# Designs tried in a protein design run: designed miniproteins, single chains, continued (2). Part 97

Each design is a single chain, and the fold is of that chain. pLDDT is the mean over its residues in the fold that is shown.

## One batch from the design tools (miniprotein)

Design m7381
Fold by ESMFold2-Fast:
Structure m7381 (fold): chain A 100 residues (1-100)
Amino acid sequence: MVEVTQEEVEKLRKEVLEKLKDQPELVKRFEELLAELKKRGYSNNQLAVAYQTVLLGYEQDPGRGAELALEALQALLDREAGKELPEAEIERLEARAREL
């Protein structure tokens, strides 16, 4: 497999932002997704695949394809994260257990 360079990843990121520029809500979703991918230490190859998925979605349907691609990527990340309960909710459950 060919390793994607940092320059190629940045080029793909800019291309996604350019394609989504008229849809500010999708730009926000994309930037939030990018921040989460970087926080999890995703490789240049993994980032390139994610960006290409959004671009392919846009190519198939400029109005909805990019949105669906972003939703699918976010759903995969949410599943991998295994949503832990917020700390405040954990404290509430502990307080309830102490009242028994």
Scores: mean pLDDT 70

Design m7382
Fold by ESMFold2-Fast:
Parts: sequence; C-alpha cells; structure tokens
Structure m7382 (fold): chain A 59 residues (1-59)
Amino acid sequence: SEEEAKEKLRKLILEKKFDVETAEKITLAYFNKDKEELEAILREAGVSEEEIAEILSLL
C-alpha cells in the first residue's frame, strides 16, 4: 500500500542518514507518484535493487 511505501521510505531516510536535499527529492517523487524518478533517486543514493523493487511494488 502507499502507506507502507511511505513508512519504508521514512525509515530508509533515517537509517541511511540521507541529507536534506536527498530526503526532499525522495519525498517529492513519492507525493507525485513518480515511480521512475523515485527509482532513479534511490539508485543514486545507493539503495539496493531489491529494496527499490519492494518499495515500488507498494505504490
């Protein structure tokens, strides 16, 4: 669900200590439901392909 994706992204941002700029980009892509942009940002931030696929599957 979208709520599960949101919670996973929140935990990821906190756990990986992403900077404010990266966190804002992730948040905007999520609210815009832009899966391609979200995938690109997470990949650039070093998130695993498995974690990215799981998050995108919830959207």
Scores: mean pLDDT 82

Design m7383
Fold by ESMFold2-Fast:
Structure m7383 (fold): chain A 72 residues (1-72)
Amino acid sequence: SVEDFVRELGRLLNLSEEEIERLLEEAEGDKGMLIYTLARIKRLDAEQLAALGEMFNRNASAEEIAAFIKSL
C-alpha cells in the first residue's frame, strides 16, 4: 500500500514522524504530490526531482529510492 511504502521509505531516510505524516497527508493517493513533497523535505533541485520522478514511474523500491537520496 502507499501508506506502507511511505512509512518504510521514511524509516530508511530517518524522517521524523511529523515528516512521514506530512508525506501521507500531501500524497492522499496522488503519486505526484508524494514525489514533490519528498523532494521539498530533502531539498532536491529540479534535476534530482526529475530523477526521483522517473524512479517512482518505474516502481522503484523504497530501498532503491532511499539509496538514491542518500547518494546526493
Scores: mean pLDDT 83

Design m7384
Fold by ESMFold2-Fast:
Structure m7384 (fold): chain A 64 residues (1-64)
Amino acid sequence: APPSRAQIVEWLKRTLGLSDAQAQTVADILLENDFDLETSYAELRKKGIPITPEQLQALIDALS
């Protein structure tokens, strides 16, 4: 089953130390783009969120 927004936010805060605002932005972008890594990463880079493609992949793998 796809992960909930709350699960994504919690993982990002605990694992990567992102702020609430940053974690929520990452979660919203991932959910809106159905976990398309390329599209999600492009949008996150545009917003200046400090996350790598490898960290996004680790999140998807951890919660799948």
Scores: mean pLDDT 84

Design m7385
Fold by ESMFold2-Fast:
Structure m7385 (fold): chain A 65 residues (1-65)
Amino acid sequence: MPTEEQWEVAREIARKLISSDLATDAEIERVAEEIKRRLGLSDGKARLLARFVAAELSIERLQAR
């Protein structure tokens, strides 16, 4: 289970790497690779965390319209 610190790092990475209002698969994969690199998580865990923070960010951006 990710720690609160790992969630915050993942959210920071998502805000930096995702420029689209609705995250693309390519942007999610870039976030997953950066999460894996910075947090040392497995491919599966990094990809799940990336998808979650990407969805969270997309909801925030769409609601702000």
Scores: mean pLDDT 79

Design m7386
Fold by ESMFold2-Fast:
Structure m7386 (fold): chain A 89 residues (1-89)
Amino acid sequence: AVLVEAETRLTVTPDRAVVEGIAEAGNVVDFRLLGRSGGRLHALSIARIEKVDGKTIVFADSAEVTALLEEARAQGVPLEVRGYALRED
């Protein structure tokens, strides 16, 4: 299996995820904590999507993703999310 970067990216706020493109169970996403100035990355984490329930994305249990989401919520900073599909070869 090969990771293929999605053409689209998603922006997640602390309260909600707006998802398009590759939000499917089993796919992998990366989270990037965005600074309030200049779009610099402060943290990066990778998670597998466990399931999608409407606008709610459930991630496989990951302490790093949980910590990143809590920090984004505490700081009111949006997360950038990129979706990746696993390609079978």
Scores: mean pLDDT 47

Design m7387
Fold by ESMFold2-Fast:
Structure m7387 (fold): chain A 86 residues (1-86)
Amino acid sequence: MEAKKLGEKGLELAKQGDGRKGGRLGVEGADLGAKSKDLEGAKLGAEAAIAGGKTLMDQGDAASGAGYAIAGIGGLIEAEIKNGKL
């Protein structure tokens, strides 16, 4: 699944200290999960976006970190709506 692959890659990058790339892939995964009605992929994408955001905050980039986390959560909310869970 494309969205799930983006989320998995994003989480791995965030764990390696690349919060920016991890967060970006997480947001892409959450958005793709919403568009493809892949709720599991959207959840994993949001998790990666939040993890990447936390890594950025820990590195002193709170604004970018918050931005990635918020965008990932937004994609998950859209996926929940499209999956009929409101």
Scores: mean pLDDT 83

Design m7388
Fold by ESMFold2-Fast:
Structure m7388 (fold): chain A 88 residues (1-88)
Amino acid sequence: EIDKLVEQLNKYRDDPEKTKELILEIARKYFEQGLSVQEVIDDLEPKVGPEYALEIAGLVASARAAAGASDEEVAEDAEILLERLKEI
């Protein structure tokens, strides 16, 4: 299912409304699968590029925090995202 959503995201890159919907759905699917922020970035970056990969990973990090991730897990997720953002 995620690969199909990724294909649609790449197809609708010029449609901001559709892109927002797809980003949220992709983030939700990764969160449901229990993937780490690093695993999400590693899977998505080669498929959609670093900007969308970080946006989706950031949403996954937010969902993890809202679902009761520890302060240490939240800090680790933030560190990963910030390190990757500096490379863009």
Scores: mean pLDDT 82

Design m7389
Fold by ESMFold2-Fast:
Structure m7389 (fold): chain A 100 residues (1-100)
Amino acid sequence: SVEEKVEEIVELFLEIVPEAKELSEAERYRLLALVAEGLARGKSLEELIEEVRAAFPQLGEKAELFTKAAKKAILANTSSVEEFPAIAEELLRRAKELEE
């Protein structure tokens, strides 16, 4: 399911970049959603890094590391680009629920 894939993406993201635990759970979901949405639109790694840097200025130099880890986690848990929109939507839904 999309829900199970999102859970595996979050787990792998935190395994690749444990420093992402410095972000709130909602911020982790938003960052992953931003990367998944960008991948769905065919954005390059450089474009994704710039968008993450703009959305999460608190990351500073870590923005590149976190973006690369997010992309790797998403790609490891998806088989086709058609899956990215549903994953982005579920990640964003989880972020909004926590930010209430």
Scores: mean pLDDT 88

Design m7390
Fold by ESMFold2-Fast:
Structure m7390 (fold): chain A 78 residues (1-78)
Amino acid sequence: MLTPEELARLLQEFAKRLIDELGVPLDEASRFVQRLAELMRKHGLTLEEAREVIDLAIELLKQGKSLDEVFAEVEKRV
């Protein structure tokens, strides 16, 4: 199970990548990260599982999928 500190750091790094590398607006990135944090807490993911989820989300976004499509795909795999 992720510690709150590990989750916060992982999500901060992810949010930065969404904004800086993928051009996601701050408000959309914040909402997506909050939804993902809730999903990760609900399912009690390990640090390794959480990183796999983030890597998948980044890959799907690079393929041109919307944030809503990416969230739906991630939710199915958790």
Scores: mean pLDDT 84

Design m7391
Fold by ESMFold2-Fast:
Structure m7391 (fold): chain A 70 residues (1-70)
Amino acid sequence: SEIEKLKEEAKRLYEEAIELARQADELRKKAEETSPEMAEIYLKRADELAERAQEKVEKARELLEKAAEL
């Protein structure tokens, strides 16, 4: 069903978001243990991953709202 497909897509997006957030957290921890120059690079990558994770969470919410209307 369309509802099932939307829920499956939303679940996949949440799983992707969790993985991106985990990677961002790992990069932030590495930034604490390295030079200031390398820390800046790790933090920038972490911010990019966190932004992508947030985009996936928002998309998943939109799909779940659409499923609820069907």
Scores: mean pLDDT 89

Design m7392
Fold by ESMFold2-Fast:
Structure m7392 (fold): chain A 88 residues (1-88)
Amino acid sequence: MKKAEEEARKGAEASAEAAASGDSGESYAAAVVAGTGSGTSGRLGGAEEAGKRAAEEGGRRGIERAPGPGGREGARLGGEAGIRAAEG
């Protein structure tokens, strides 16, 4: 159980790490979306909450590591897409 939340968390961590290494905001958004998308495949409700939190945390960490239009744009897109995926 909670595997969906773990996958979402992994996506957020990967996005923050990619941002820290100088990657673009797109790689950061993609990692967050992938994590939250994986989360929704496991559980309704819990996956939605986990997806939202992972997207927000990944977004925040990504901006901290790569502050700039790419990081901010990636965080916004990743968060929105993660929430949409969780709503399935």
Scores: mean pLDDT 52

Design m7393
Fold by ESMFold2-Fast:
Structure m7393 (fold): chain A 88 residues (1-88)
Amino acid sequence: PELSEKELLLIRAELEIQRLVAERYGPDADEERAARILEVLVEEARRFVEGEISLEEARRRIEEETGDRELAEAAARALEELLREAEE
């Protein structure tokens, strides 16, 4: 089975998001909190990759749901970089 360009972008986004969450929360992570944060980041990344929301809207929603502005900004930067790489 072939992966679509959007599916490849989403997989790359999910891997980068997992890395960001592990780096930020790994030492003192509450597993339930980390799982919830991961779910929010993955869903907003999916919406952004599918063109349903803007990068700024994705960042805002992540900040509102997680309460972590630095994580929201880091995730938004990662998503922007991934899209730029996919467009050369």
Scores: mean pLDDT 77

Design m7394
Fold by ESMFold2-Fast:
Structure m7394 (fold): chain A 59 residues (1-59)
Amino acid sequence: MEYVAVGSDGSTAKGSFEEAAKAVAETPKVEKVFEDGAIAVSGYSSKAGPVAASIFPVG
């Protein structure tokens, strides 16, 4: 399964869920899983400080 992550700081990543989440938020925490499979995460980035990200399954 492949995912695309979009961070609130404008960062983007593609890969496994763990890879995409860690690329946009260094310490990702799952906040909510939506009915369409999208996942909201929060965390911290050394570039931007506190960040939120949306992660979407692709394929």
Scores: mean pLDDT 76

Design m7395
Fold by ESMFold2-Fast:
Structure m7395 (fold): chain A 71 residues (1-71)
Amino acid sequence: SFSDQLGVILQAIADLAREHEDTVSLEELDQLLTQKIDELVSKLPKEYQQEAREQATKVRQHIINYLAQRR
């Protein structure tokens, strides 16, 4: 289902953020997360790509904003 595939993408983004949040700049982290989103979304059925990209981008922005406020 779309929900299952989106969940996998969001988990991968969260895992990547946790791995790198203390080792790279916020700019580098944003770039890494953007690249991972593009990679994973491109592998989805075309009908899911727009919504998945929008949702993943919102999560990416939330992570970066949250970390920026803590630093």
Scores: mean pLDDT 86

Design m7396
Fold by ESMFold2-Fast:
Structure m7396 (fold): chain A 57 residues (1-57)
Amino acid sequence: SLDEINKVISKLNKKLIEAGVPSMEANKILMEARDMLLKGASEKEVFEFVEKKIEEL
């Protein structure tokens, strides 16, 4: 559901803020994460994706 997707995105946004990711980069990552969730990716897969993006910055 959209509510479940929004909860995951909220958690990811907090993670990006805690990691010190700039807002523009964070927004791009969150948009891709949302698209992944809409296409059926698991919460775990999306968290791993975000971790990898943080490591690449």
Scores: mean pLDDT 86

Design m7397
Fold by ESMFold2-Fast:
Parts: structure tokens; C-alpha cells; sequence
Structure m7397 (fold): chain A 97 residues (1-97)
């Protein structure tokens, strides 16, 4: 099972959206984590950082899906607004259980 937690924070001249993906292997009880961080500045710069366990295919697929959703929003509006960040957060919540 995969869980997605999404947080949006305003830090001065920046909006930071953090997506935390967690996958629990029920057979081993081991938890795997991945994170996508999107920083959008009020002057229109966007920075993306993605990390996760490279050996977990479900995390890699989840991160790739999140990046595709972000890419679609950036095609509509290269300057991500707070509203765009909130739309992205909702899309992620709907995609993951």
C-alpha cells in the first residue's frame, strides 16, 4: 500500500510543496519513503527535487506520476501560483489511495 502526504508552506517569497510517499511491504514490515519537493518563487522560478529508494519500483512509479502531473500544470502556467500548488496537491491526493 502507498500513502501520499502533501504539505504546502509559504516561506517569505516562496511556496514550498512537499509530497511524501510511503510504501509498506506487508510481508517484511519494511517501510520505504520517497519525497517530491516543489519550490515556486513569487517572481516565477520553479525548482523541483525528487528522491526515493531507487530499488523500490512502486516509489519510482509514484514519483514519476507526480512529476507528470507537475509537468502538465507547468505547461498551463510556467509561474506556479498558490492556487496551482493547491491543485497539484489535490491531484496527488486523488491519485494515491
Amino acid sequence: AMRAEVEIEEKGDEYVLTVRLTVEDPASGKTYEGELRVTATKDGKVEVEARGDPTNPALQDGLAAALRELSELLQKNPKLTKEDMEEFAERIRERFE
Scores: mean pLDDT 77

Design m7398
Fold by ESMFold2-Fast:
Structure m7398 (fold): chain A 93 residues (1-93)
Amino acid sequence: MPHITVKEFRDLLKKVGDLIANLDLSVKTKKSLFDAFKESSELEPNDIVPQETFESLAQFLKELNKEHPDVINKVLSLFPPDLRNYIVKTANL
């Protein structure tokens, strides 16, 4: 499991949000990203991200890949290698 702080994870989610800001996304996909942000906002910034928060991110990416498969590689390129490998496996990308 990747060892990433909540602060680093939230900064990553902001970069993902910026990259997808101009995409036409379903309410379901937007909600999945919002849920990941909300879960991370309830945690202390210096804590290590728990597995369930990565599962929320994996769900968002799985939904994004269904709507915009051309964008998924750009989003994954924002992730450090250990997190990318874990998410790809968890989301079955």
Scores: mean pLDDT 80

Design m7399
Fold by ESMFold2-Fast:
Structure m7399 (fold): chain A 87 residues (1-87)
Amino acid sequence: IDLEELSRKSTEAAEEKLRRAREAARAEGDELTARMVEEALEKKSLFGAVLALMRAAINGNEKAVEALSEALQIANEIDNAALAEAR
């Protein structure tokens, strides 16, 4: 199994989920959450994604919460796959 290729594709999928979260935030007029998601994408920051998720949850933006949760789940799957290969 090509772990580098799998990791890259999973990262691309997580980035796509983050873009969906950004669009969901913008659709609700939540420019601050959208900006936080943009910064997380630019810096590839899981911490930034978690902060954006917390803010989206506080604001009741369910679509942004779902997309951010999916992005974080993909990131967790990458970490778990790397751990499994390391044994």
Scores: mean pLDDT 74

Design m7400
Fold by ESMFold2-Fast:
Structure m7400 (fold): chain A 58 residues (1-58)
Amino acid sequence: MEAKLTLVDPVTGEEITVNSTEEAEEIIRERLEKNGLEHLLPLYLGGYEAEIELKLKE
């Protein structure tokens, strides 16, 4: 599906417009990885706050 999606960078708070969910996931993952926050990826892409609590112990 071709869909335009606006997401917010979890590190800088900037809005980024992408053409797919996979592209959005890649951008967020890269930003989180650079800050050592890879475990927060599900919070921004799947809304799994409970999962994030468990992953904080990495």
Scores: mean pLDDT 58

Design m7401
Fold by ESMFold2-Fast:
Structure m7401 (fold): chain A 70 residues (1-70)
Amino acid sequence: SKEEEQFIKNLFDVDGDGKLDEKEIEMIKNFEKILNLPGEHDGKIDEGVKEGIERLIKEGFDPKKSPHYT
């Protein structure tokens, strides 16, 4: 789980500084909307976002093909 959390953070942390900027937060918000997660799409890496990413990876989602900068 800690390895998964770090992996997810690295997917969105384009600076590698452990901090998410506004653009990275917007990418997470868009991901939350795509997954149609309940509640507020606030761009935080919560349990719902983690489960959604894990599910997509198991279904063949390739994180290297994700637009990290859009």
Scores: mean pLDDT 58

Design m7402
Fold by ESMFold2-Fast:
Structure m7402 (fold): chain A 90 residues (1-90)
Amino acid sequence: SGEEIVKKLLEKFKKEVEEIKKTLSPEEAKKKVIELTKKITAELANNKEVSNEQLVEALREIEKIVYETFGEEVAKEAGEAAQKVYEELL
């Protein structure tokens, strides 16, 4: 189901975000997290099993995951990048 797909992708995203923080410099980590956020947004938006409502809720959780790991500035930039990808795929 779309809900199971969202949960699996968010769990994978959270793990990848945590690994990025451990392995990269702060500047490289920020760039990589923004790229990863764009990728997960596109994967969710292009998945026919994921509803628009589920996608919007997932985008909120993506920003929260980035906020918890990298803080407000990186979360805001990641959220803006996700929003742009979302708008381009509608």
Scores: mean pLDDT 87

Design m7403
Fold by ESMFold2-Fast:
Formats: sequence, structure tokens, C-alpha cells
Structure m7403 (fold): chain A 81 residues (1-81)
Amino acid sequence: TKVQVVLELTVTNSGSKDLVVTVEVYVDGKLVSRFDVTVKAGETVTVRVLVQAAPGAVVSAVAYDKDTGELLAKTSKTAPL
């Protein structure tokens, strides 16, 4: 039986131009989801991701600048037993 895991990534754009941020979601090191989010110049955005995973699985997410590949945020949780 799978359990729901909630991940939150906070991305701040301190630049003068809007950023396109790619979010990748992993379960036990396997990519399960990828999507883009626009973060406007000078803004902070919190991205909430809902993931179904087996109990004890490691669920992680990373956010990076789509143009440069710079890592902007990362988080991980272990799914509850």
C-alpha cells in the first residue's frame, strides 16, 4: 500500500528577470515527475508536491534554473512506515 508524501520547495528569484525553474521529483532515486514553474523577478514561490510512495521510500525534489542548470532548492523526506 502506498502513502502520500508532501514535499515543499521554496525558490527565491533575486534577479531582475523572470526565471523558469524546472522541478524534478524522485522516489528512491528514480525520476517520477518533471515540470516547470515561472518565478517572477524579485518574488519567492513555494512549490508543494504530492507524491505517492511505498512506506520507507526516500522521496526527494530539486528545483533548478532551466537555462543555467543552477540548483536553487532541494528537499527530501522518508515516506512514513
Scores: mean pLDDT 85

Design m7404
Fold by ESMFold2-Fast:
Structure m7404 (fold): chain A 81 residues (1-81)
Amino acid sequence: LKEKLVEEAKKALEEKNYQKALDYFQQIADSNLAMDDEELKLLGEAIENLRKKVEEEKGDLKELNKYIMELVEKIHAANSS
């Protein structure tokens, strides 16, 4: 399951669909699956690019940052188990 979600996230990143990539990482986090360093790097890449896009479009960065913080906390919890 995790391998498939990671591959789908990579594909979304290639398509520059950063929200879709984060949705796949959210599914990994919701499944309480630990992420390795390479997977965390991909997550960071998706986060950085989505923040840039939202900033350029003058969207709600505060709402996005809240979502990202919650996602990161879930991932840290899974990695600590």
Scores: mean pLDDT 78

Design m7405
Fold by ESMFold2-Fast:
Structure m7405 (fold): chain A 75 residues (1-75)
Amino acid sequence: SGAALRALLREHLRHSPLAAPVFTALDEAGDDLEAMVANLKTVLDADPSLVADLAPLLDRLPAELAAHIRELQRR
């Protein structure tokens, strides 16, 4: 669910200096999981350094978002 993804990312990224664009993307999507995933892909494409902060969470992320992060790791 969108609420579960938001809670996961807010917990794990709360001390990351790169968290601000992620939290903005989540807030703009509201509770729509599809919109959250789409917004997060846009943030990751703009700043691939965020991949390192999200890589430990891959098995806990929605499959589409996890697949996008794995693609960025190959670039």
Scores: mean pLDDT 80

Design m7406
Fold by ESMFold2-Fast:
Structure m7406 (fold): chain A 83 residues (1-83)
Amino acid sequence: MLEERIKELKEKLKELAEKAKEKVAAMIANEDKYEAAKADPSASQEDIDALQKEAEQNATEHAELIEKAHEAEKEIEALEKEK
């Protein structure tokens, strides 16, 4: 039972790490779009604001993934100590 829970948490940790990497890639792509929009005189302030909000949302989601990963790591450590 403990072994299965530890395995599930380690699998979840790997998934969280993969999602965090995807978010970093999305943040880089968003930064490129933001700079392009700021350089484009035809871009609206609404479009620029939308990209800024997307960047903030990606940063928040990335931070949440890191927090969940730390929670999983702490639970793994606690369960391993119970062996």
Scores: mean pLDDT 82

Design m7407
Fold by ESMFold2-Fast:
Structure m7407 (fold): chain A 96 residues (1-96)
Amino acid sequence: MPVVLPDGTVVNSTEEIAKHFIELLEELGVKLSEEEREKILNADENSEFTITLPNGISLGYPLAYTAAVVSKEENYIPKSEEELMELLRKAILKEL
């Protein structure tokens, strides 16, 4: 299923999403264990696990991916889900 991210990146498979997410987390300074990398690579849209960002926020996988994309775009890691939603709203409005 093709997904368009807030930065305009198009991903066509869960494998592409997983690889992009790992790259984003590493760029943000997240040190992933081999187990965490394997969980992300084998994740699908129904996977329920949490990722902790460098600022200590823990988010479920789909929301954590969105948070990583927004963090890279804004050069800032949201402190809560509420702040993430506000940053997403601003990103969407900026592209409109």
Scores: mean pLDDT 69

Design m7408
Fold by ESMFold2-Fast:
Structure m7408 (fold): chain A 94 residues (1-94)
Amino acid sequence: SEEYKKLLELEEELIRLVREEKYEEALEKLKELFELMLSNVPKLITLEELRQALENFKGNFTQILKANNKEELLPKLDELVEEFEKKLEELEKK
């Protein structure tokens, strides 16, 4: 699957950006990753798996930002998570 290959590439790039301490770019990559997942429910990922992934990424990213004194980026992470939670609710209503 072309979409699955893109998913793996985005995830690898996200991990690389975190390692390079490029946290703002990492948040943009996280957004791209979730947009790809959301667009391919349930083909690439189920709605339940996507919710779990969103929760896991929120927790992990919160810890990473706090550990690296980047708490100023927490509002951006929270806004991103809230945006995708709303999009998930809209998908359930369809």
Scores: mean pLDDT 83

Design m7409
Fold by ESMFold2-Fast:
Structure m7409 (fold): chain A 68 residues (1-68)
Amino acid sequence: MPIDEDEVRESLVRMAVSIAKSALKKTGLSVDELAEEWLKEGYSKKLVDAVKNVLTGKISYREAAKMI
């Protein structure tokens, strides 16, 4: 049953970006280095690409939600 898929996807992107920002701040990794680690850990490429595009200022959270 569709339970506001846009809000669910946007919330997932916001959580992923928050986790990414925390990891970048704690580790000193670049966005590209963090993306490689997440891909090694089994995260989907489309999620990683969406988070990268938000972190680099290319798209909004709402636009990233459309990618996943």
Scores: mean pLDDT 80

Design m7410
Fold by ESMFold2-Fast:
Structure m7410 (fold): chain A 89 residues (1-89)
Amino acid sequence: MKENIEKAIELLEQARKAAREGNFDETIKLLSEAADYLAKTGTFEAEVLSALVLIVVGILKANKTIDPEEVIRIIDSLIEEAKKLYEKL
């Protein structure tokens, strides 16, 4: 269980780096992989966080122009929530 959240955190941190580089295709890929690991955790809180990550993915796919700093702020919030979930379990 915790191993899935740990992998999700690692993927979210990689997504943050990709976003800083302006590589939104890689950011979308890494966020999608992180959401899959969160969903595999089998808890309601992890499923909710997975859904929030997928909403961010949907927004990134739908928008033609996005400020990388705003994307990074959102990913940082997702990382903090994933870390809280890891410590709570």
Scores: mean pLDDT 84

Design m7411
Fold by ESMFold2-Fast:
Structure m7411 (fold): chain A 74 residues (1-74)
Amino acid sequence: SLLERARRLFEEGRRLEEDRRRTREAGGRVIEESRKEDPEQAESVQKVVDRKLGELEDRARRLYEEGEELLRRS
């Protein structure tokens, strides 16, 4: 069923959004601690976190777009 496939894609997208939220929270804590001891390390960590957040956001967006297309075909 196209509807069932769409639901699974939306569920996966929501899981990626939750992963993004947790990554932002955990990354924020690491960056704050790193800034106290090594500002250059904190900047490097920030770049890694930002990249991962962007990747998760892009993946979730693609899943939602695919799910919406399946819903239109249902």
Scores: mean pLDDT 86

Design m7412
Fold by ESMFold2-Fast:
Structure m7412 (fold): chain A 94 residues (1-94)
Amino acid sequence: MEELLKLLEEAKKKGLIDDEDLELFKRAVEEKDWERVIHLLLSAARSAWKAGDYELAEELLEAGIKLAEKAGDEKTAEQLREELEKLREEKAQA
């Protein structure tokens, strides 16, 4: 969780997410709502990708995949892997 919080704090410092997003993340972690945590990571990753921060977007997606796998949510893990593959393809062209 400390590593996830650091990634989201970095996203906030870069203007990719706001204080409300960070507070929603902290609440989801406290409530053990891992589906919401994963959704917030995906949202932050998409914002980073849109801003051209491919490295941060990749780290956020990888963190989400790891969480989905630990939660046994193979469908979400596969969706995040597909997003990561698309990101890596675009990064190679950037």
Scores: mean pLDDT 81

Design m7413
Fold by ESMFold2-Fast:
Structure m7413 (fold): chain A 90 residues (1-90)
Amino acid sequence: MDKLVEEASKEVRETALKAGLSEEQAESAGNAARQIVEAALNGASKEEIEAMLKFTRRSLLRQGASEEQVETVIEAIKREVEKAVKEAKE
């Protein structure tokens, strides 16, 4: 697996845990980050990335995370996407 994708997954999982999400919710958040960052690096459109982010938000809310916790996770995923795309561009 690409180092950028693994780093993004780890950072989002750690951010979720610090925001008070459960281990299971944090693992779900990290897996979502992995998929979204990988999609972005493989040329997914902005619309596709936004759809994946909306799905992730709905999934975490359904799992019992608060709006505040979900926003923290979504912002962390967005930061990791921007970071990975910038690093891949050199």
Scores: mean pLDDT 84

Design m7414
Fold by ESMFold2-Fast:
Structure m7414 (fold): chain A 67 residues (1-67)
Amino acid sequence: SLEKQKKLQKAAETLLQLVGSAENYRKLSQDDREKLARQVYKMAFGSDPDAGSLENLLKIAEELASS
């Protein structure tokens, strides 16, 4: 849904804020990115992400870090 997409966008923005910069995000290992993504997703949605939701959140974070 559009509302779920907006919540994922805000969660990705929160992830970038927690790491402090796009450069800091790019320096993280994939394991560290996934760990942080799970944490911000749980904060936003109140549950652990499924594989598709986790992948989408990481994709949005990567797009934000690239712009």
Scores: mean pLDDT 85

Design m7415
Fold by ESMFold2-Fast:
Structure m7415 (fold): chain A 97 residues (1-97)
Amino acid sequence: MELSEEELEKRRRLARLIAGVLDIVGDFYEIQFGDEETREKARKRLIETVKELLKWLGFSDEEIEKYIKYFEENIDDPEKVAEFVRELTRKALEKEE
């Protein structure tokens, strides 16, 4: 039997989660070790990726705005940013439990 559209969405969802987490980690390293121009581009990509990931996790637009502001204010603190990514990953995995 062919996979239902719902089962295909579940598999695409897992792939999107993995890709999103890897993109966020890559952007963090570029922010931490890149030059000023690379850092600005990485910050923009990070914010966009986090916004999409939070929307996918079912957060409201208001909650997403609060989290994006948190990232913008703490983007130069790699430990806080890493902790937040870890929590997002944990929440996404719990949703598949």
Scores: mean pLDDT 70

